# Ledger of designs, part 43: designed miniproteins, single chains, continued (4)

Each design is a single chain, and the fold is of that chain. pLDDT is the mean over its residues in the fold that is shown.

## One batch from the design tools (miniprotein)

Design m13470
Fold by ESMFold2-Fast:
Structure m13470 (fold): chain A 74 residues (1-74)
Amino acid sequence: MEELIEKAAKLGKEAGLSEEVIEGIKGLLEKLKENPVEALEMMAAALESQGNEEEAKKVEEVRKRFEEELKKEE
């Protein structure tokens, strides 16, 4: 589990997400351990609701990369 959280954090840093958004993703992943892709979708939706469209798009990019990595483990 910690490895998945750290992986999402690294992808977020590579995408240029703020530290606050990265910490938010970590918190959601800890709560939604069974649905990590949904956690990222929820974060993107929350950012859009706050008017942070650029950050939301970056989270969506992180979600796509994370989903691809999860599929490789199946």
Scores: mean pLDDT 76

Design m13471
Fold by ESMFold2-Fast:
Structure m13471 (fold): chain A 73 residues (1-73)
Amino acid sequence: SMLERAQALLDQAKKALDAEKYDDAIRLATEAIRVLRELERTASGEELARVQALLDQAEDVLAEALIKKTQKA
């Protein structure tokens, strides 16, 4: 499902961030956000709540990766 794809992308983004692979973390988190925003347009109830929670996590990963990349440049 698209939700499983978004979860996998977010998990990969978190692993990239932990490995200090900031460009990979930015790319993967951005892709996860794109998939999750598409899901948010059609989701309702418990699925919508899950999508919103994953969006918050993906946005946090993206923000952290951008900050750390800027500090290293």
Scores: mean pLDDT 87

Design m13472
Fold by ESMFold2-Fast:
Structure m13472 (fold): chain A 95 residues (1-95)
Amino acid sequence: MEKLLERLKEAARRYAAARQRLDPSVDPEAVIARFEEHLEKWLADPSVSEEEAKEFLEELTRAFEEQTAILEEIAASPDREARLEELIAESEALG
Protein backbone atom coordinates (compact mmCIF):
# COMPACT_ATOMS: atom_id res chain seq x y z
CA MET A 1 0.00 0.00 0.00
CA GLU A 2 2.64 2.61 1.03
CA LYS A 3 4.75 2.13 -2.13
CA LEU A 4 1.57 2.31 -4.24
CA LEU A 5 0.59 5.61 -2.56
CA GLU A 6 4.08 7.03 -3.24
CA ARG A 7 3.83 6.01 -6.91
CA LEU A 8 0.36 7.58 -7.18
CA LYS A 9 1.61 10.82 -5.55
CA GLU A 10 4.55 10.95 -7.99
CA ALA A 11 2.23 10.28 -10.97
CA ALA A 12 -0.10 13.08 -9.82
CA ARG A 13 2.83 15.51 -9.47
CA ARG A 14 4.04 14.71 -13.00
CA TYR A 15 0.49 15.18 -14.31
CA ALA A 16 0.14 18.60 -12.64
CA ALA A 17 3.55 19.68 -14.00
CA ALA A 18 2.60 18.55 -17.52
CA ARG A 19 -0.64 20.58 -17.32
CA GLN A 20 1.32 23.69 -16.26
CA ARG A 21 3.63 23.33 -19.30
CA LEU A 22 0.58 23.68 -21.57
CA ASP A 23 -1.22 26.24 -19.36
CA PRO A 24 1.08 28.38 -17.14
CA SER A 25 -1.96 29.68 -15.20
CA VAL A 26 -2.36 26.22 -13.61
CA ASP A 27 -0.88 26.04 -10.10
CA PRO A 28 0.47 22.48 -9.81
CA GLU A 29 0.97 22.77 -6.01
CA ALA A 30 -2.70 23.71 -5.50
CA VAL A 31 -3.86 20.83 -7.74
CA ILE A 32 -1.68 18.34 -5.82
CA ALA A 33 -2.77 19.66 -2.40
CA ARG A 34 -6.48 19.25 -3.25
CA PHE A 35 -5.87 15.78 -4.66
CA GLU A 36 -3.97 14.67 -1.53
CA GLU A 37 -6.74 15.98 0.77
CA HIS A 38 -9.45 14.08 -1.14
CA LEU A 39 -7.31 10.91 -1.27
CA GLU A 40 -6.64 10.98 2.50
CA LYS A 41 -10.35 11.47 3.29
CA TRP A 42 -11.31 8.58 0.98
CA LEU A 43 -8.68 6.24 2.49
CA ALA A 44 -9.91 7.15 6.01
CA ASP A 45 -13.44 5.94 5.12
CA PRO A 46 -14.01 2.63 6.99
CA SER A 47 -16.42 1.41 4.27
CA VAL A 48 -13.51 1.11 1.79
CA SER A 49 -11.96 -2.39 1.85
CA GLU A 50 -8.21 -2.98 1.56
CA GLU A 51 -8.67 -4.89 -1.73
CA GLU A 52 -10.90 -2.15 -3.19
CA ALA A 53 -8.41 0.53 -2.14
CA LYS A 54 -5.44 -1.26 -3.75
CA GLU A 55 -7.30 -1.86 -7.02
CA PHE A 56 -8.51 1.75 -7.21
CA LEU A 57 -5.06 3.21 -6.42
CA GLU A 58 -3.45 1.02 -9.12
CA GLU A 59 -6.03 2.10 -11.73
CA LEU A 60 -5.77 5.78 -10.73
CA THR A 61 -1.94 5.65 -10.90
CA ARG A 62 -2.11 4.14 -14.39
CA ALA A 63 -4.63 6.78 -15.53
CA PHE A 64 -2.39 9.64 -14.32
CA GLU A 65 0.66 8.07 -15.99
CA GLU A 66 -1.20 7.67 -19.32
CA GLN A 67 -2.63 11.22 -19.23
CA THR A 68 0.80 12.64 -18.32
CA ALA A 69 2.36 10.90 -21.36
CA ILE A 70 -0.28 12.44 -23.65
CA LEU A 71 0.22 15.94 -22.20
CA GLU A 72 4.02 15.60 -22.48
CA GLU A 73 3.65 14.60 -26.16
CA ILE A 74 1.49 17.68 -26.81
CA ALA A 75 4.00 19.91 -24.96
CA ALA A 76 6.86 18.49 -27.09
CA SER A 77 4.85 19.08 -30.28
CA PRO A 78 5.91 21.93 -32.62
CA ASP A 79 2.26 23.08 -32.41
CA ARG A 80 2.21 23.42 -28.59
CA GLU A 81 2.02 27.26 -28.72
CA ALA A 82 -0.97 27.12 -31.07
CA ARG A 83 -2.68 24.57 -28.79
CA LEU A 84 -2.05 26.77 -25.75
CA GLU A 85 -3.53 29.81 -27.56
CA GLU A 86 -6.60 27.72 -28.49
CA LEU A 87 -7.11 26.68 -24.84
CA ILE A 88 -6.88 30.32 -23.66
CA ALA A 89 -9.25 31.56 -26.39
CA GLU A 90 -11.75 28.79 -25.61
CA SER A 91 -11.65 29.64 -21.89
CA GLU A 92 -12.22 33.38 -22.58
CA ALA A 93 -15.10 32.65 -24.98
CA LEU A 94 -16.92 30.69 -22.24
CA GLY A 95 -16.38 33.32 -19.54
Scores: mean pLDDT 74

Design m13473
Fold by ESMFold2-Fast:
Structure m13473 (fold): chain A 64 residues (1-64)
Amino acid sequence: MDEELEAVEKRAKEAKDPEIREVLKRIASILQLMLETKQRGNEEGYAILDKKKQELLEKLRELE
């Protein structure tokens, strides 16, 4: 999770396409929320955020 967050934030900073950059920023925000949610033991909240992350990753694949 921590390594994934750092990689996504780096990709967002280096992204030339504004739409790809926006999607990467949203993924980074979700990853931050997932880390916090997991630390609090909120399994239901984590599952909701993971689904949202998958939807954003799917959109990113369509843009790349």
Scores: mean pLDDT 79

Design m13474
Fold by ESMFold2-Fast:
Structure m13474 (fold): chain A 99 residues (1-99)
Amino acid sequence: MEEELKKVLKEAEKLLEEAKKLVRKGDIDGMIKKLNELAKLLKKYGFDDVAQKVNDLIDWIKKLYDLYKGKDPELFRMLALMGIESLEEYIKKKLEEEI
């Protein structure tokens, strides 16, 4: 059980890192795909509340993209990265509390 949770955390961190990499490249569709994979992973292992937090971030990033894509792409990238980093801290806390 403890080893399973450590594997889930490691896979979640990998998906978050790939999502950040895609944001830096301007690949918003790729980033959303990685966050959806993360939400599915978390839901599969019973972390439905954490998966919902991932979905909330996806919705927020989509709204940010619509607001800033034509005005300030750098501000969009910065805010999206900050959102992903905040989610990473939340996931680490939640999964580490179960380990």
Scores: mean pLDDT 83

Design m13475
Fold by ESMFold2-Fast:
Structure m13475 (fold): chain A 83 residues (1-83)
Amino acid sequence: MTPAERELEQKRVELARKMWQNLESGNGLGAVKEQIRKYLEHRAKYLGIPEAELQEMLSDETLEKYWDEIFTEMVLLLQRAGE
């Protein structure tokens, strides 16, 4: 795993922890969506994803569609990190 891949993985684990904290504190889905947007922006820069695709991924409609998938992925990452 490259240093950049490790940095991205660590960012994903941090996001998973923040999502858990927001859910446990009673914060709404809106706060969690904002954290997901920030993660997707970082991921897009790392993977060289075209801006057009990034803008589609950041739309409310697309985020709602991918909410469960992204959340599940973050859960799996947190489990792999031994959390």
Scores: mean pLDDT 65

Design m13476
Fold by ESMFold2-Fast:
Structure m13476 (fold): chain A 78 residues (1-78)
Amino acid sequence: MMAQLQKEMDEGVDEVATAVILTVAKRTSPEDVLEDLSTTDFSPKMIEAAKKAAERLEDEEKRQAVLEGAEINEKKLK
């Protein structure tokens, strides 16, 4: 029970980052989304937030742009 409550609180904090990325992606072209994400240095939590935002995008091209930006950031961390 305590582990589940902690997970829900952590998800709440990450939900704000996910909502911000989702809002930007919805208002921006796929090309500009990829450019912005690939030139920004993301923390591991921001990469997970970007992946969650991609799951909520109905536009396939924007979804792929967000996922590709997240993958580029994962490669920077390795």
Scores: mean pLDDT 71

Design m13477
Fold by ESMFold2-Fast:
Structure m13477 (fold): chain A 62 residues (1-62)
Amino acid sequence: AMAEEKRIDEAINRAIDALEEIAGVTLSPEERKKWIESARKVVENGRETVAELRARADALAA
């Protein structure tokens, strides 16, 4: 759990760094933190959807 959260946070930070380079913009620490929080929610929602799809697939295989 903790190692996975760290990996996700690092991936989000790298994506923000790439966005800053592409757009030629530098985010404030506060803006970066809000972006990380928003991105975490998107990842969490995606994980819930995948878990639900897996549960349905398992039910069909039973």
Scores: mean pLDDT 74

Design m13478
Fold by ESMFold2-Fast:
Structure m13478 (fold): chain A 106 residues (1-106)
Amino acid sequence: DPKIEAIVKAVNAGDVDTAYELAKEYVREGGDLEKIVRYVVNNAKKLPNVIALLEKLFEDPELRSEEVYVALGNLYRVAFQPEKADEVFEKGLKEFPDSKLLRAAK
């Protein structure tokens, strides 16, 4: 998907603001946020840039979803920030109490 590839290119360049705007537009056009999150996590090269994008998605009430909570929490654990990971998973479970993904991640 050339639109998702453009998001990964922006993340790899450290242009997190452009990556966020492209992700927001993709979702507004009917695209699945989960596809962006999965592809970025699997294909982007710099973990801090991926975390920064997920933090922007997490702060946006229109884009904040169980997939963003799971991905952000898991990446905080990989980045050796387990307290931030636990906070994200707990907040996610409060907003999505029936989420099987969030229950499995914790």
Scores: mean pLDDT 80

Design m13479
Fold by ESMFold2-Fast:
Structure m13479 (fold): chain A 77 residues (1-77)
Amino acid sequence: MYEVVAVLSATAEKSGTITFTATGLAPGTYKVVLVVLRDGEVVKIETREVETDGSVTASVEAEAGEKVHAVVLREAA
């Protein structure tokens, strides 16, 4: 099962790419779920699977005024 290890959030000031980075992570397999919201509604969800020994980075396109959440999940041992 996966557990939540980090949640990162940003609001886009202008249209473009938003990049999230989480560091200080234990070695393992992580999933990053990127959720883009406009006016409280989900307009896009992207999922990345990443093997790492310290950090994960994920990027997503957003329009001005959209809120983006990155949820970092780790497989529980």
Scores: mean pLDDT 80

Design m13480
Fold by ESMFold2-Fast:
Structure m13480 (fold): chain A 58 residues (1-58)
Amino acid sequence: GEKQTKMLMDSLDKNGFTNAEKARYLEAAGRRLAAMGGENQSVAEALFEEAQKLAAEE
């Protein structure tokens, strides 16, 4: 959900990740969650959307 995505983004920002690095990390996390299925599908979808936005902003 949005809360989990936000917490993850805040953590990456605090650790000095660039937008490109964040996008790659979110895509990898999203793929893992999508593979698990079920309730994780909506979280994976949110992570993929955020990754696309970050990649487009470069």
Scores: mean pLDDT 74

Design m13481
Fold by ESMFold2-Fast:
Structure m13481 (fold): chain A 87 residues (1-87)
Amino acid sequence: MYVASEEQQKEAEELEEQGEISLENVKRALELRAQAAGIPLKKLVAEELAKAKLAGDEEMVKLLEEIAKELGVSDKEVEEALAELKA
């Protein structure tokens, strides 16, 4: 009936309910952001991983590296994101 992004709405509900930093929660947040921005999830993950590396946030780097491995994000994609952030 409704054409609304029910998948995105469901993920938003789950994210709000969890309230804790977990791999699943971070992954869901990235999926929602990628959909809202109209960019591939792999590209957003590469950009966030590059940002975390620049900030020296080792905990976030580890979480994002696990997500990147699951999605098949290449080192080249992370390096390109890093170069863009320095531009």
Scores: mean pLDDT 72

Design m13482
Fold by ESMFold2-Fast:
Structure m13482 (fold): chain A 96 residues (1-96)
Amino acid sequence: MTPEEREVRRRAERLLQQADDAINFAKEVLEKYKRGEVTKEQLKGAISVLEQIKGDLEEAIREAERLGMDDLVSRLREALQKIDKTIEELKKALEE
């Protein structure tokens, strides 16, 4: 593994952890919102955090693809799909 590949992998691993943490937080906010324990503004805040992480994941995918790191690309794309699904669930709750 080259030093560049090692750095890209290190940053991607941190981003994957941040994505998991943000999804868990957003799901907790959604559950509380359904119980009337948090505001629409707080739910919108959770969506904004997920949308920012989505942008970071898309950039990380491009970098990993440039370096031919196919395993990492697959893992980042799986995280992106989970983020997209969570955003859709939160947006649907706002429309109900």
Scores: mean pLDDT 88

Design m13483
Fold by ESMFold2-Fast:
Structure m13483 (fold): chain A 72 residues (1-72)
Amino acid sequence: SEKLEKQIIETAKDLPEEVQKTAEELGKYSKESSKGNMESLGKSMELSKKLMEKAPKEVAEKIIQIADENAK
């Protein structure tokens, strides 16, 4: 949903641009995963790992949680 994608972007807004881009891409792929697209699910997992590596853990976990909700 557009509302959940916006929440992902807002949560990442104060992070470095590379992390913001990763969060935005995760939001996009989580939306496609909700349609049963297995390739988008794989991309969401990859981007979630990248967020956990580059963002503060608490912020990364929050973004991943919103993306998981968006994938429903």
Scores: mean pLDDT 77

Design m13484
Fold by ESMFold2-Fast:
Formats: structure tokens, C-alpha cells, sequence
Structure m13484 (fold): chain A 64 residues (1-64)
């Protein structure tokens, strides 16, 4: 899965103003087939904090 397509999928699933946990975002990205290396880096940065879906989407694009 490309990072740009994963970012679009996150925004489509949760909405631009959607608030999600880092764990929920990582679980969804894992289902999309993102690499475990990328997911581990994202989990380290997001932790258990509540974040916006837009922030997660931007982070996926930045790390990919």
C-alpha cells in the first residue's frame, strides 16, 4: 500500500476532523497492508494519545 493511498484511506474512514487513538490508527493501517517498519515508527511517535485523522495521514505521508 502506498503512503499516499493509506493517508486517503484514513481520512475517508475517520474524516478530516475525526479524533482517533494512535493504537486505532495503527490497527487500521496494518489492515491496509502497511509495512511493520513504518507501523513501528508511527506507534513510537503517536503512542496512546488521541490524535486527529489528518495528523495521522500527514505522518504516514512524511514517513513513507
Amino acid sequence: MSPNLAAVAILEKFGFNGVITGKEAIAFLRELGMSEELLKEMEKLLGDEKVTATSVAMLVVSLG
Scores: mean pLDDT 80

Design m13485
Fold by ESMFold2-Fast:
Structure m13485 (fold): chain A 94 residues (1-94)
Amino acid sequence: SAEEVLEELIELFEEMLEIEKKDPSAKEELRKIIREMQELFAKNAALFSDEEAAVVLSAIADAQLALDENYPKEERIEILEKAIEKLRELLEKT
């Protein structure tokens, strides 16, 4: 269901957030999580409306932005926290 997919996406974002806090140099692990997010959404895209899909894709794009070394660690953490909030809001509406 869309609800189960959103719950799993939120778990992946929370895992990414913990890695950024503990070891922001773990780029390979972070990229792996983003690939898992992308694959999970791609396999389940039909469960979402166009508007819901746009929110999910925006959150995944924010996860990619959180890999950018030009952003300080604190700003990357804030980007991920805001992405999690967007997904939780979508889950509550689903």
Scores: mean pLDDT 84

Design m13486
Fold by ESMFold2-Fast:
Structure m13486 (fold): chain A 70 residues (1-70)
Amino acid sequence: MVLTPEDMPEVAKILEELLSPEQVEIVERELVRRYILDGSVTVDQVVAFARRAGASPEQLAALRARLEEL
């Protein structure tokens, strides 16, 4: 599933609910970079960014589920 720029406010809210403030900052920086380079971001890419930011398996599962509802 591809996330549009219109989804970004809901994506940011989901990240803030499930991840630490430091993890949110890392993931949001990578999201901005991907939109600049590729023009789009996928749910799998957001989950991968969160994993690299040190999110737990439980946080990653919850994040994927919430993003797939968009």
Scores: mean pLDDT 82

Design m13487
Fold by ESMFold2-Fast:
Structure m13487 (fold): chain A 87 residues (1-87)
Amino acid sequence: LSEEQRQQVEELLDQATAYAESKVSPEVAEQVRELGEKAKEALREDPTRGMIYFQALAGLAAKATRSEELQQRLAELGSQAEAAIRA
C-alpha cells in the first residue's frame, strides 16, 4: 500500500471502530477497540489480515446490537476500505 492508501484505510477503520463503540455496551466496546487496534496493526503488514480483524469487529458489534443499520454502515465502511486497498 502507498502511504496515502494506508492513511485512508486507517481513517475508515477508525470511523468504523468509533461508530461501533457508540452503539454497543461498555463491555463490548472494549473488545471492539481491541479488534480495531489489531486491524490497523495488521493492515501495515498484511491488508487481508487487517480486513479479517475488521470483519471480526463488525460481526461482534452486529451480534451485540442486532441492528441492521449498524451492519449496513459497517459493511459500507468495509467496502470503502477494500476499495482503497485495491486502488
Scores: mean pLDDT 81

Design m13488
Fold by ESMFold2-Fast:
Structure m13488 (fold): chain A 89 residues (1-89)
Amino acid sequence: SLEDRALELARQAAKILKEKGLDKLADNVIKLVEEAIRAIREGDFLSAEINIGMLKIVAGVLKTIGLDEAAELLMEAADLLEELLRRAR
């Protein structure tokens, strides 16, 4: 499912972040994806948009500091969550 794929991409990004010593950020990116999925399921589309937006901001910052692989994984997760949100509307 799109949900399982988005969460798996976030877990892959989190692993990279933990290897770089960014443990709190790793936990936070997983939470952003989990909260977006929950919001979509509950019909809370505003909260879904906010969590997806935060995930994209984090990805942009990671790219700026040279964590390109983690950034790409989080952007792919955000794209899948946007598709989930589009289908739920």
Scores: mean pLDDT 91

Design m13489
Fold by ESMFold2-Fast:
Structure m13489 (fold): chain A 84 residues (1-84)
Amino acid sequence: MKFSVEEIEELFEKADEDGDGYINFPEFVKVLEERLGRKLSDKELIELKEKFLKADKDGGDGELDRNEFFEFLKEWASEEIKLE
């Protein structure tokens, strides 16, 4: 799966339901499942959660800001070609 800068911005804005500038893992999963048109398996959820937590470099609180989210999606999309 590949994301443009504009697609990442749209996903961030859609997942940031509270408008606080941070996204938690459940919010991310919700918008990703809508983008894919399917639910993620338990195995995919575990792998994505590990990558999501690794991307949280700034807050250390289990939430991603805009920049961390952009890096996460670009890196994840490159590694998870099987989800295209």
Scores: mean pLDDT 69

Design m13490
Fold by ESMFold2-Fast:
Structure m13490 (fold): chain A 71 residues (1-71)
Amino acid sequence: NEREALKAAVRRWARELRAHRPTNPGPLVLEGPDGKSETFDLSRLDDAGLEELERRMLEIIEKTEIVRPEP
């Protein structure tokens, strides 16, 4: 399931950021399907902040319809 794969990728990405923080990662902008955007400063996110970011990314994925090509 592509939606579950995307969720797994988001969780893996957040886990990797918690384990190894890049220097000056800059801000991340999330755009929802309703056209609303949220900005996260990755350089200031602690573990709890990354969990919040992960949660919001997962919510966006849940609201996005994943279309699978059928033969």
Scores: mean pLDDT 66

Design m13491
Fold by ESMFold2-Fast:
Structure m13491 (fold): chain A 64 residues (1-64)
Amino acid sequence: MSKEEQLLEESLKLLEENPDNILGATQESMRRARAELPFSDALKVNQEVQDHMMAMVDERQRQA
């Protein structure tokens, strides 16, 4: 698994494990990607994480 794939997997797991603090989990994930990856790779990983976060927020709003 590449570093990008590993960080994306860990990030998505962090979001799923912290549904009550999804913004905090997303911010931590984005911080890790920026610290460990080149800018272009971090941007790609962070876009995927943000898309997943938005999907989780939308689903939660539908359940409320």
Scores: mean pLDDT 79

Design m13492
Fold by ESMFold2-Fast:
Order: sequence, then structure tokens, then C-alpha cells
Structure m13492 (fold): chain A 95 residues (1-95)
Amino acid sequence: MDSVLEQVRQLLISSGVPESLVDDLIERLKEAYSKLSPEQQEIVTEELQRRLQVAKTLSDDERRRTLIWTLVSLIGRMENKSFQEIVTMYNTYMS
């Protein structure tokens, strides 16, 4: 997980996302991830890896939207948030 998150971090920063915002999202994701079962951790890691590979093929604008949505939706699902709460969180980070 740490190596995948470092790649996500570097890719978001290189795409113009402020480092402080990226670090906040990664720390929150790590906290939620640490509370999961091993089986759930594997699912989250696989989804993040898949989304990272897709993001590498995208423009900077699409990459920012795709990766921030991925991080926010994973965090929200791990924290048992509704889809509406996840959308609100995404809009806050994209402001």
C-alpha cells in the first residue's frame, strides 16, 4: 500500500494538486485502511492500483479528478459514508 500511495502522491503533485491537500487525503486513507480486515485491505489496494494505472494515461485535469475521486470514494466507503456524503467531500477537495 505505501508504495502505491507514494506513486499516487507524486502523480497528484505533478498534476498541480497542493502537497498539503494530497498529504491530508493520504493520511486519512491510511487511517481508514488500517482498521480494515486483510481481505478488505486487498480489495482497496487492488482498486487503488487499477485506478493509478488508468490515471497515468490521462491529462492533468482528468488525472486530478480521477485520483481525488478515487481517494475520496475509498475513504468514504471505508468510513461507511453515504454516496451523497462522498460527493460532498469530493466537491470540497475540488474547490
Scores: mean pLDDT 84

Design m13493
Fold by ESMFold2-Fast:
Parts: sequence; structure tokens; C-alpha cells
Structure m13493 (fold): chain A 61 residues (1-61)
Amino acid sequence: SALRRRLGEVLARLLEAVSADPSNEELKAVAGRLFELLEDPNASDAELEAAIREGEALLAR
């Protein structure tokens, strides 16, 4: 789905940010949540959209 592709793109960017700053627990926690949602075939569109927004907001800081 388009949402799952977008979530995967945001997750990839979060993982790059984690690699650059491995001491940042917030980046790791948010990346972990997006990874779990991507692996969950029952995740709702609302959950995927909320996670995408959280990840994008963190990357914009």
C-alpha cells in the first residue's frame, strides 16, 4: 500500500539518523515503533498515518 511504502521510506530515514547518533534513545524508540508497524499486517491506516507523522516530525527537528 502507499501508506506502507511511505512508512518504509520514513523508517529508512530514521535508521540513517540512528546510525549518525546511536545515543539518541528517542530516534531508536520511534524507529522501532515504525518497524513493528511495518511488520504488522493488521496495523490500521490510522496507526500507519500517525507513525508516519511522528517520524517525519522527529526528522524535521
Scores: mean pLDDT 86

Design m13494
Fold by ESMFold2-Fast:
Structure m13494 (fold): chain A 72 residues (1-72)
Amino acid sequence: MTKEELLAQAREAKEAGDAAFLAGDLDEAESHYQQAFTIADQVGDEDLKAEAQAELEKVGVERLKEAVAKVT
């Protein structure tokens, strides 16, 4: 697989993660963002890595909000 093919897959994964996040499917969003992060890291795209990391942090915050809501 070429670097360009991997970058295309990483972008598609990020877009899929964005769609899942908007739908409220945090598990699916996390899976897609992790895939995008891993591919970006492997090909050395620091900008895409940073974007995927920021989205993963957003998913983590939403998971914490849901966990708190279940306890209270």
Scores: mean pLDDT 81

Design m13495
Fold by ESMFold2-Fast:
Structure m13495 (fold): chain A 63 residues (1-63)
Amino acid sequence: EKENLEKEREEIVEKIKKYIEDGSATKQELIDLLNRKLEIMKELGADPANIKAVEAAIKEFEK
């Protein structure tokens, strides 16, 4: 389970990176990916500062 979550996180990071670089994703798609990344980070016990960074990114896209 934990290994699967880490793999999913890496896949999401690569997807977001590609979407930001080529602009092909909708705003909602980026928000959904960031929210899923946030869920995984919380499950894995990520640093609160890193969690806050992702939350800030989501808020920026929600504008």
Scores: mean pLDDT 78

Design m13496
Fold by ESMFold2-Fast:
Structure m13496 (fold): chain A 84 residues (1-84)
Amino acid sequence: EKKRKELEEKIKELGEKRVDEDNVEEREKIWLEMLKIKLELEPEKDDVETILEQLQRELEKKDIYTPEILKEIEELKKLLEEYL
């Protein structure tokens, strides 16, 4: 229970940091970090499906991301598909 609250607070802090971030690449890195924490919180299947849709949409924007960011998105999508 305590760990869950700490992770939820970290997501809020990262969310605020993401809003203040002007760099697109850094903003996406913060978003990916938030998603990794959400996975650690053992989300409901509906939440996982929503995240998978978001990751798929981001992969379609591949022209604006570095190969490193794209690889991280693909790896996270694979982890989520295994969770379902």
Scores: mean pLDDT 71

Design m13497
Fold by ESMFold2-Fast:
Structure m13497 (fold): chain A 94 residues (1-94)
Amino acid sequence: MSLEEREKQLLEGLIEGIQSLKEDLEKGKISAAEAKDLAITLLEMAAAVSQNPELREELLAMRDELAAIPDTEAAFLAAADRIIGRLRERIEEI
């Protein structure tokens, strides 16, 4: 698998993970605080396994933005949608 294919798979997996957290939050399976902490962990793990320094910096910046939001469902859903959008744009650049 090429480096570009690995990056695309990493970002696709991250999008899927964040989408699952949105669904679990909307279904009342997790709290907004738990969804936020889990999404931060997913971004940190993705950054740690990324071999692309620019992608790593972008993922950590997304983590920092997510860490700054209030622990509410509305804030998490809005932030998750922005992050998913940015990740999709990054995939298109690959």
Scores: mean pLDDT 86

Design m13498
Fold by ESMFold2-Fast:
Structure m13498 (fold): chain A 78 residues (1-78)
Amino acid sequence: MEGKLGDFKLPEEVKKALEEYIERIKKRQLSDEEATQFFDEFLKKMIELYKKALEENPEEIDERVKQIFENWEKALKS
């Protein structure tokens, strides 16, 4: 599967968290409300991992990845 996010250098923890949450959503057959809540928790976790990676190795993170995470954080605050 081709995806821009998958083409960039991301911390391994971030990639694993993404795959784990997608799999959990599929397995749990959540209602729309439960899926939304689960996805919000997922986005918060991803933003936290991103911020940690940014503090430890800012130069290892692609500018496009930074833009994606900033957009996710903005969406969560809205």
Scores: mean pLDDT 65

Design m13499
Fold by ESMFold2-Fast:
Formats: structure tokens, sequence, C-alpha cells
Structure m13499 (fold): chain A 84 residues (1-84)
């Protein structure tokens, strides 16, 4: 499908708390609707590894998702935009 992310794709992540970041897709599990990404927060420059669960397709390149930080297991709502 046109909204399926691939390893190496660039994504913009906007967390529900207003935090923005850009990242790269590291791995994809299409059966679970999940992917792993490494993203860098704009405000701090810190890089985090996350697991993203796609919940809804909003448009061809925009998804509603749950983002789980691998370091602490915290899950937050997010919007994911694919940048080709």
Amino acid sequence: PKTTLKVGDKVRITLANGTEGEGTVLSVDPEKGTFKAEFTLKQTGKTYKVTVEIKEKLSDNVYKAKVTFEENGVTVDATIEKIE
C-alpha cells in the first residue's frame, strides 16, 4: 500500500505533548502494523529509539500512531508524517 513505510524512510514525528522530531525507519513489521525508528528531538537534539504502532491512516503520508520509547517503555500518542 502507498502508506506502507520502508526501512530507511524518513519520518517527522509530532508527539501529543507538542514535541517534534525527525527520524529514520530501522525495521518494519507490516503484520503487526508497527515499525521501529530512531528519532531526534528538535528541542534537545537527543536521539531515541522508539516502536511505533500505526493506528489510523489520515492521508497518503500521514498516520495516527502510538509511540513507545524503548528506554523506559513510555507510550504516547503521535502523528507520523512520511518524508520521501
Scores: mean pLDDT 79

Design m13500
Fold by ESMFold2-Fast:
Structure m13500 (fold): chain A 77 residues (1-77)
Amino acid sequence: ELPVKTITITKSELSEEEAEAIEKEVKELAEKGIKVKLELGAPLTKVGDTELSEEQAQRALADASAMSEKLAEAVAK
């Protein structure tokens, strides 16, 4: 019923800035009533020392899950 938007992270060199931007986008989409599906590669392909921190990855996933649950509950009325 609600539109679903998927955010896919395919970069292994994901910076903390990119992680924060993804988290913010997930939150903003959820606020617009859009169910968000976050596919965080958590960076499966590691490139040198540039990788998403565990905290950033965990937060982004938690945010997506929380927002998805919130929207599902609202739709279920």
Scores: mean pLDDT 56

Design m13501
Fold by ESMFold2-Fast:
Structure m13501 (fold): chain A 90 residues (1-90)
Amino acid sequence: SSRVEGVEGIADYVADKFPEIKEAAKLAAQGARDPSSLDSNASKALETMRKSSLEAARALGQVLVGAAYAVDREKGLELAEQAEAILREL
């Protein structure tokens, strides 16, 4: 629960700093609270990152990777690699 609360706190900070990605950040964090939604929410977050500024995409990627690690280490590593690949293209 403390890991999930930590991810939700980061998502709230990111949503405040980057209102344009607020919904994506909150959905990414929801993946930690409801692991069954993680794959669909991750897909949406990664797509939002591709359309964002580098700074907003990096912040959203941190929320997504944090949410994945709260669920499972291997899922966290997988999404970290996907997020890094997107950031290299921006």
Scores: mean pLDDT 85

Design m13502
Fold by ESMFold2-Fast:
Structure m13502 (fold): chain A 80 residues (1-80)
Amino acid sequence: MEKEKEAEKLRREATKLLVQAIDLALNGGDINEIKELVDKARELFIEAYKLRGEEDQIESVKKAFDSFKKTLIELNKKKK
């Protein structure tokens, strides 16, 4: 269905942003860029879950992304 294809596209875009955020964190990139990439990926994942009617998962997604963002920032600080 159209919503499922749109959700899949959003997830692929979000995954690409997360890969970029991880690469920046591991290579001592800018913390603000890492934060922006993770935040944008979170928005795309939330939209994907809304399109699939899985709105009950949104709270878990937000918590997971907040934890992941904190982890990437700490990894970035250690690399510096």
Scores: mean pLDDT 81

Design m13503
Fold by ESMFold2-Fast:
Structure m13503 (fold): chain A 100 residues (1-100)
Amino acid sequence: SLEDRATQLADKLGDLIKTEEEAELVLEATKALLNYDEKGALEYLKKLPREVAALLLEGLGLQSLANKDFKGAEVVARVAEELGLEEVAERLRKLLEEAK
């Protein structure tokens, strides 16, 4: 399920966070994404390792889709596109098309 995949990505994300600063950036990026603040999210995500940003965005995108928050999933997909995370963006876009 989408929720099971989101949980697996969250677990993997936890293993990749190495510092309190990275944990704080993940938390602030998550808050911005949940508030549909694309610019704020980009500010924090640009400071994270690419793999951490990719896992966070895919996990949150899947969680938004599971909750039928299509606006949230759309925001996450656009942020992934702006960061050049093409594989994550394409996966979320495909799921958005299938869920509508």
Scores: mean pLDDT 87

Design m13504
Fold by ESMFold2-Fast:
Structure m13504 (fold): chain A 79 residues (1-79)
Amino acid sequence: YRLVFKAEFESKRKAELFAAHAAFTGAVLLDKVDVKVEGNTVTAVGESESLDDLLAAKDGFISLAKKYGATKIEVEILE
């Protein structure tokens, strides 16, 4: 399973803080995680053989994004 998480923030600093925390959360919960910062937008791509772990990572990313003041959140789960 693959998770594609995208969030937009008011500032690059908030995006970078979210990205650091998301990378840590993903590394704990997922088999593979790649977090990319482009301006004030963060894209986190995670992979896991466990759907439960992927959903836990999704919920963690949403909570962290809200904590850092995300203005837009997009989530997609793929095969």
Scores: mean pLDDT 85

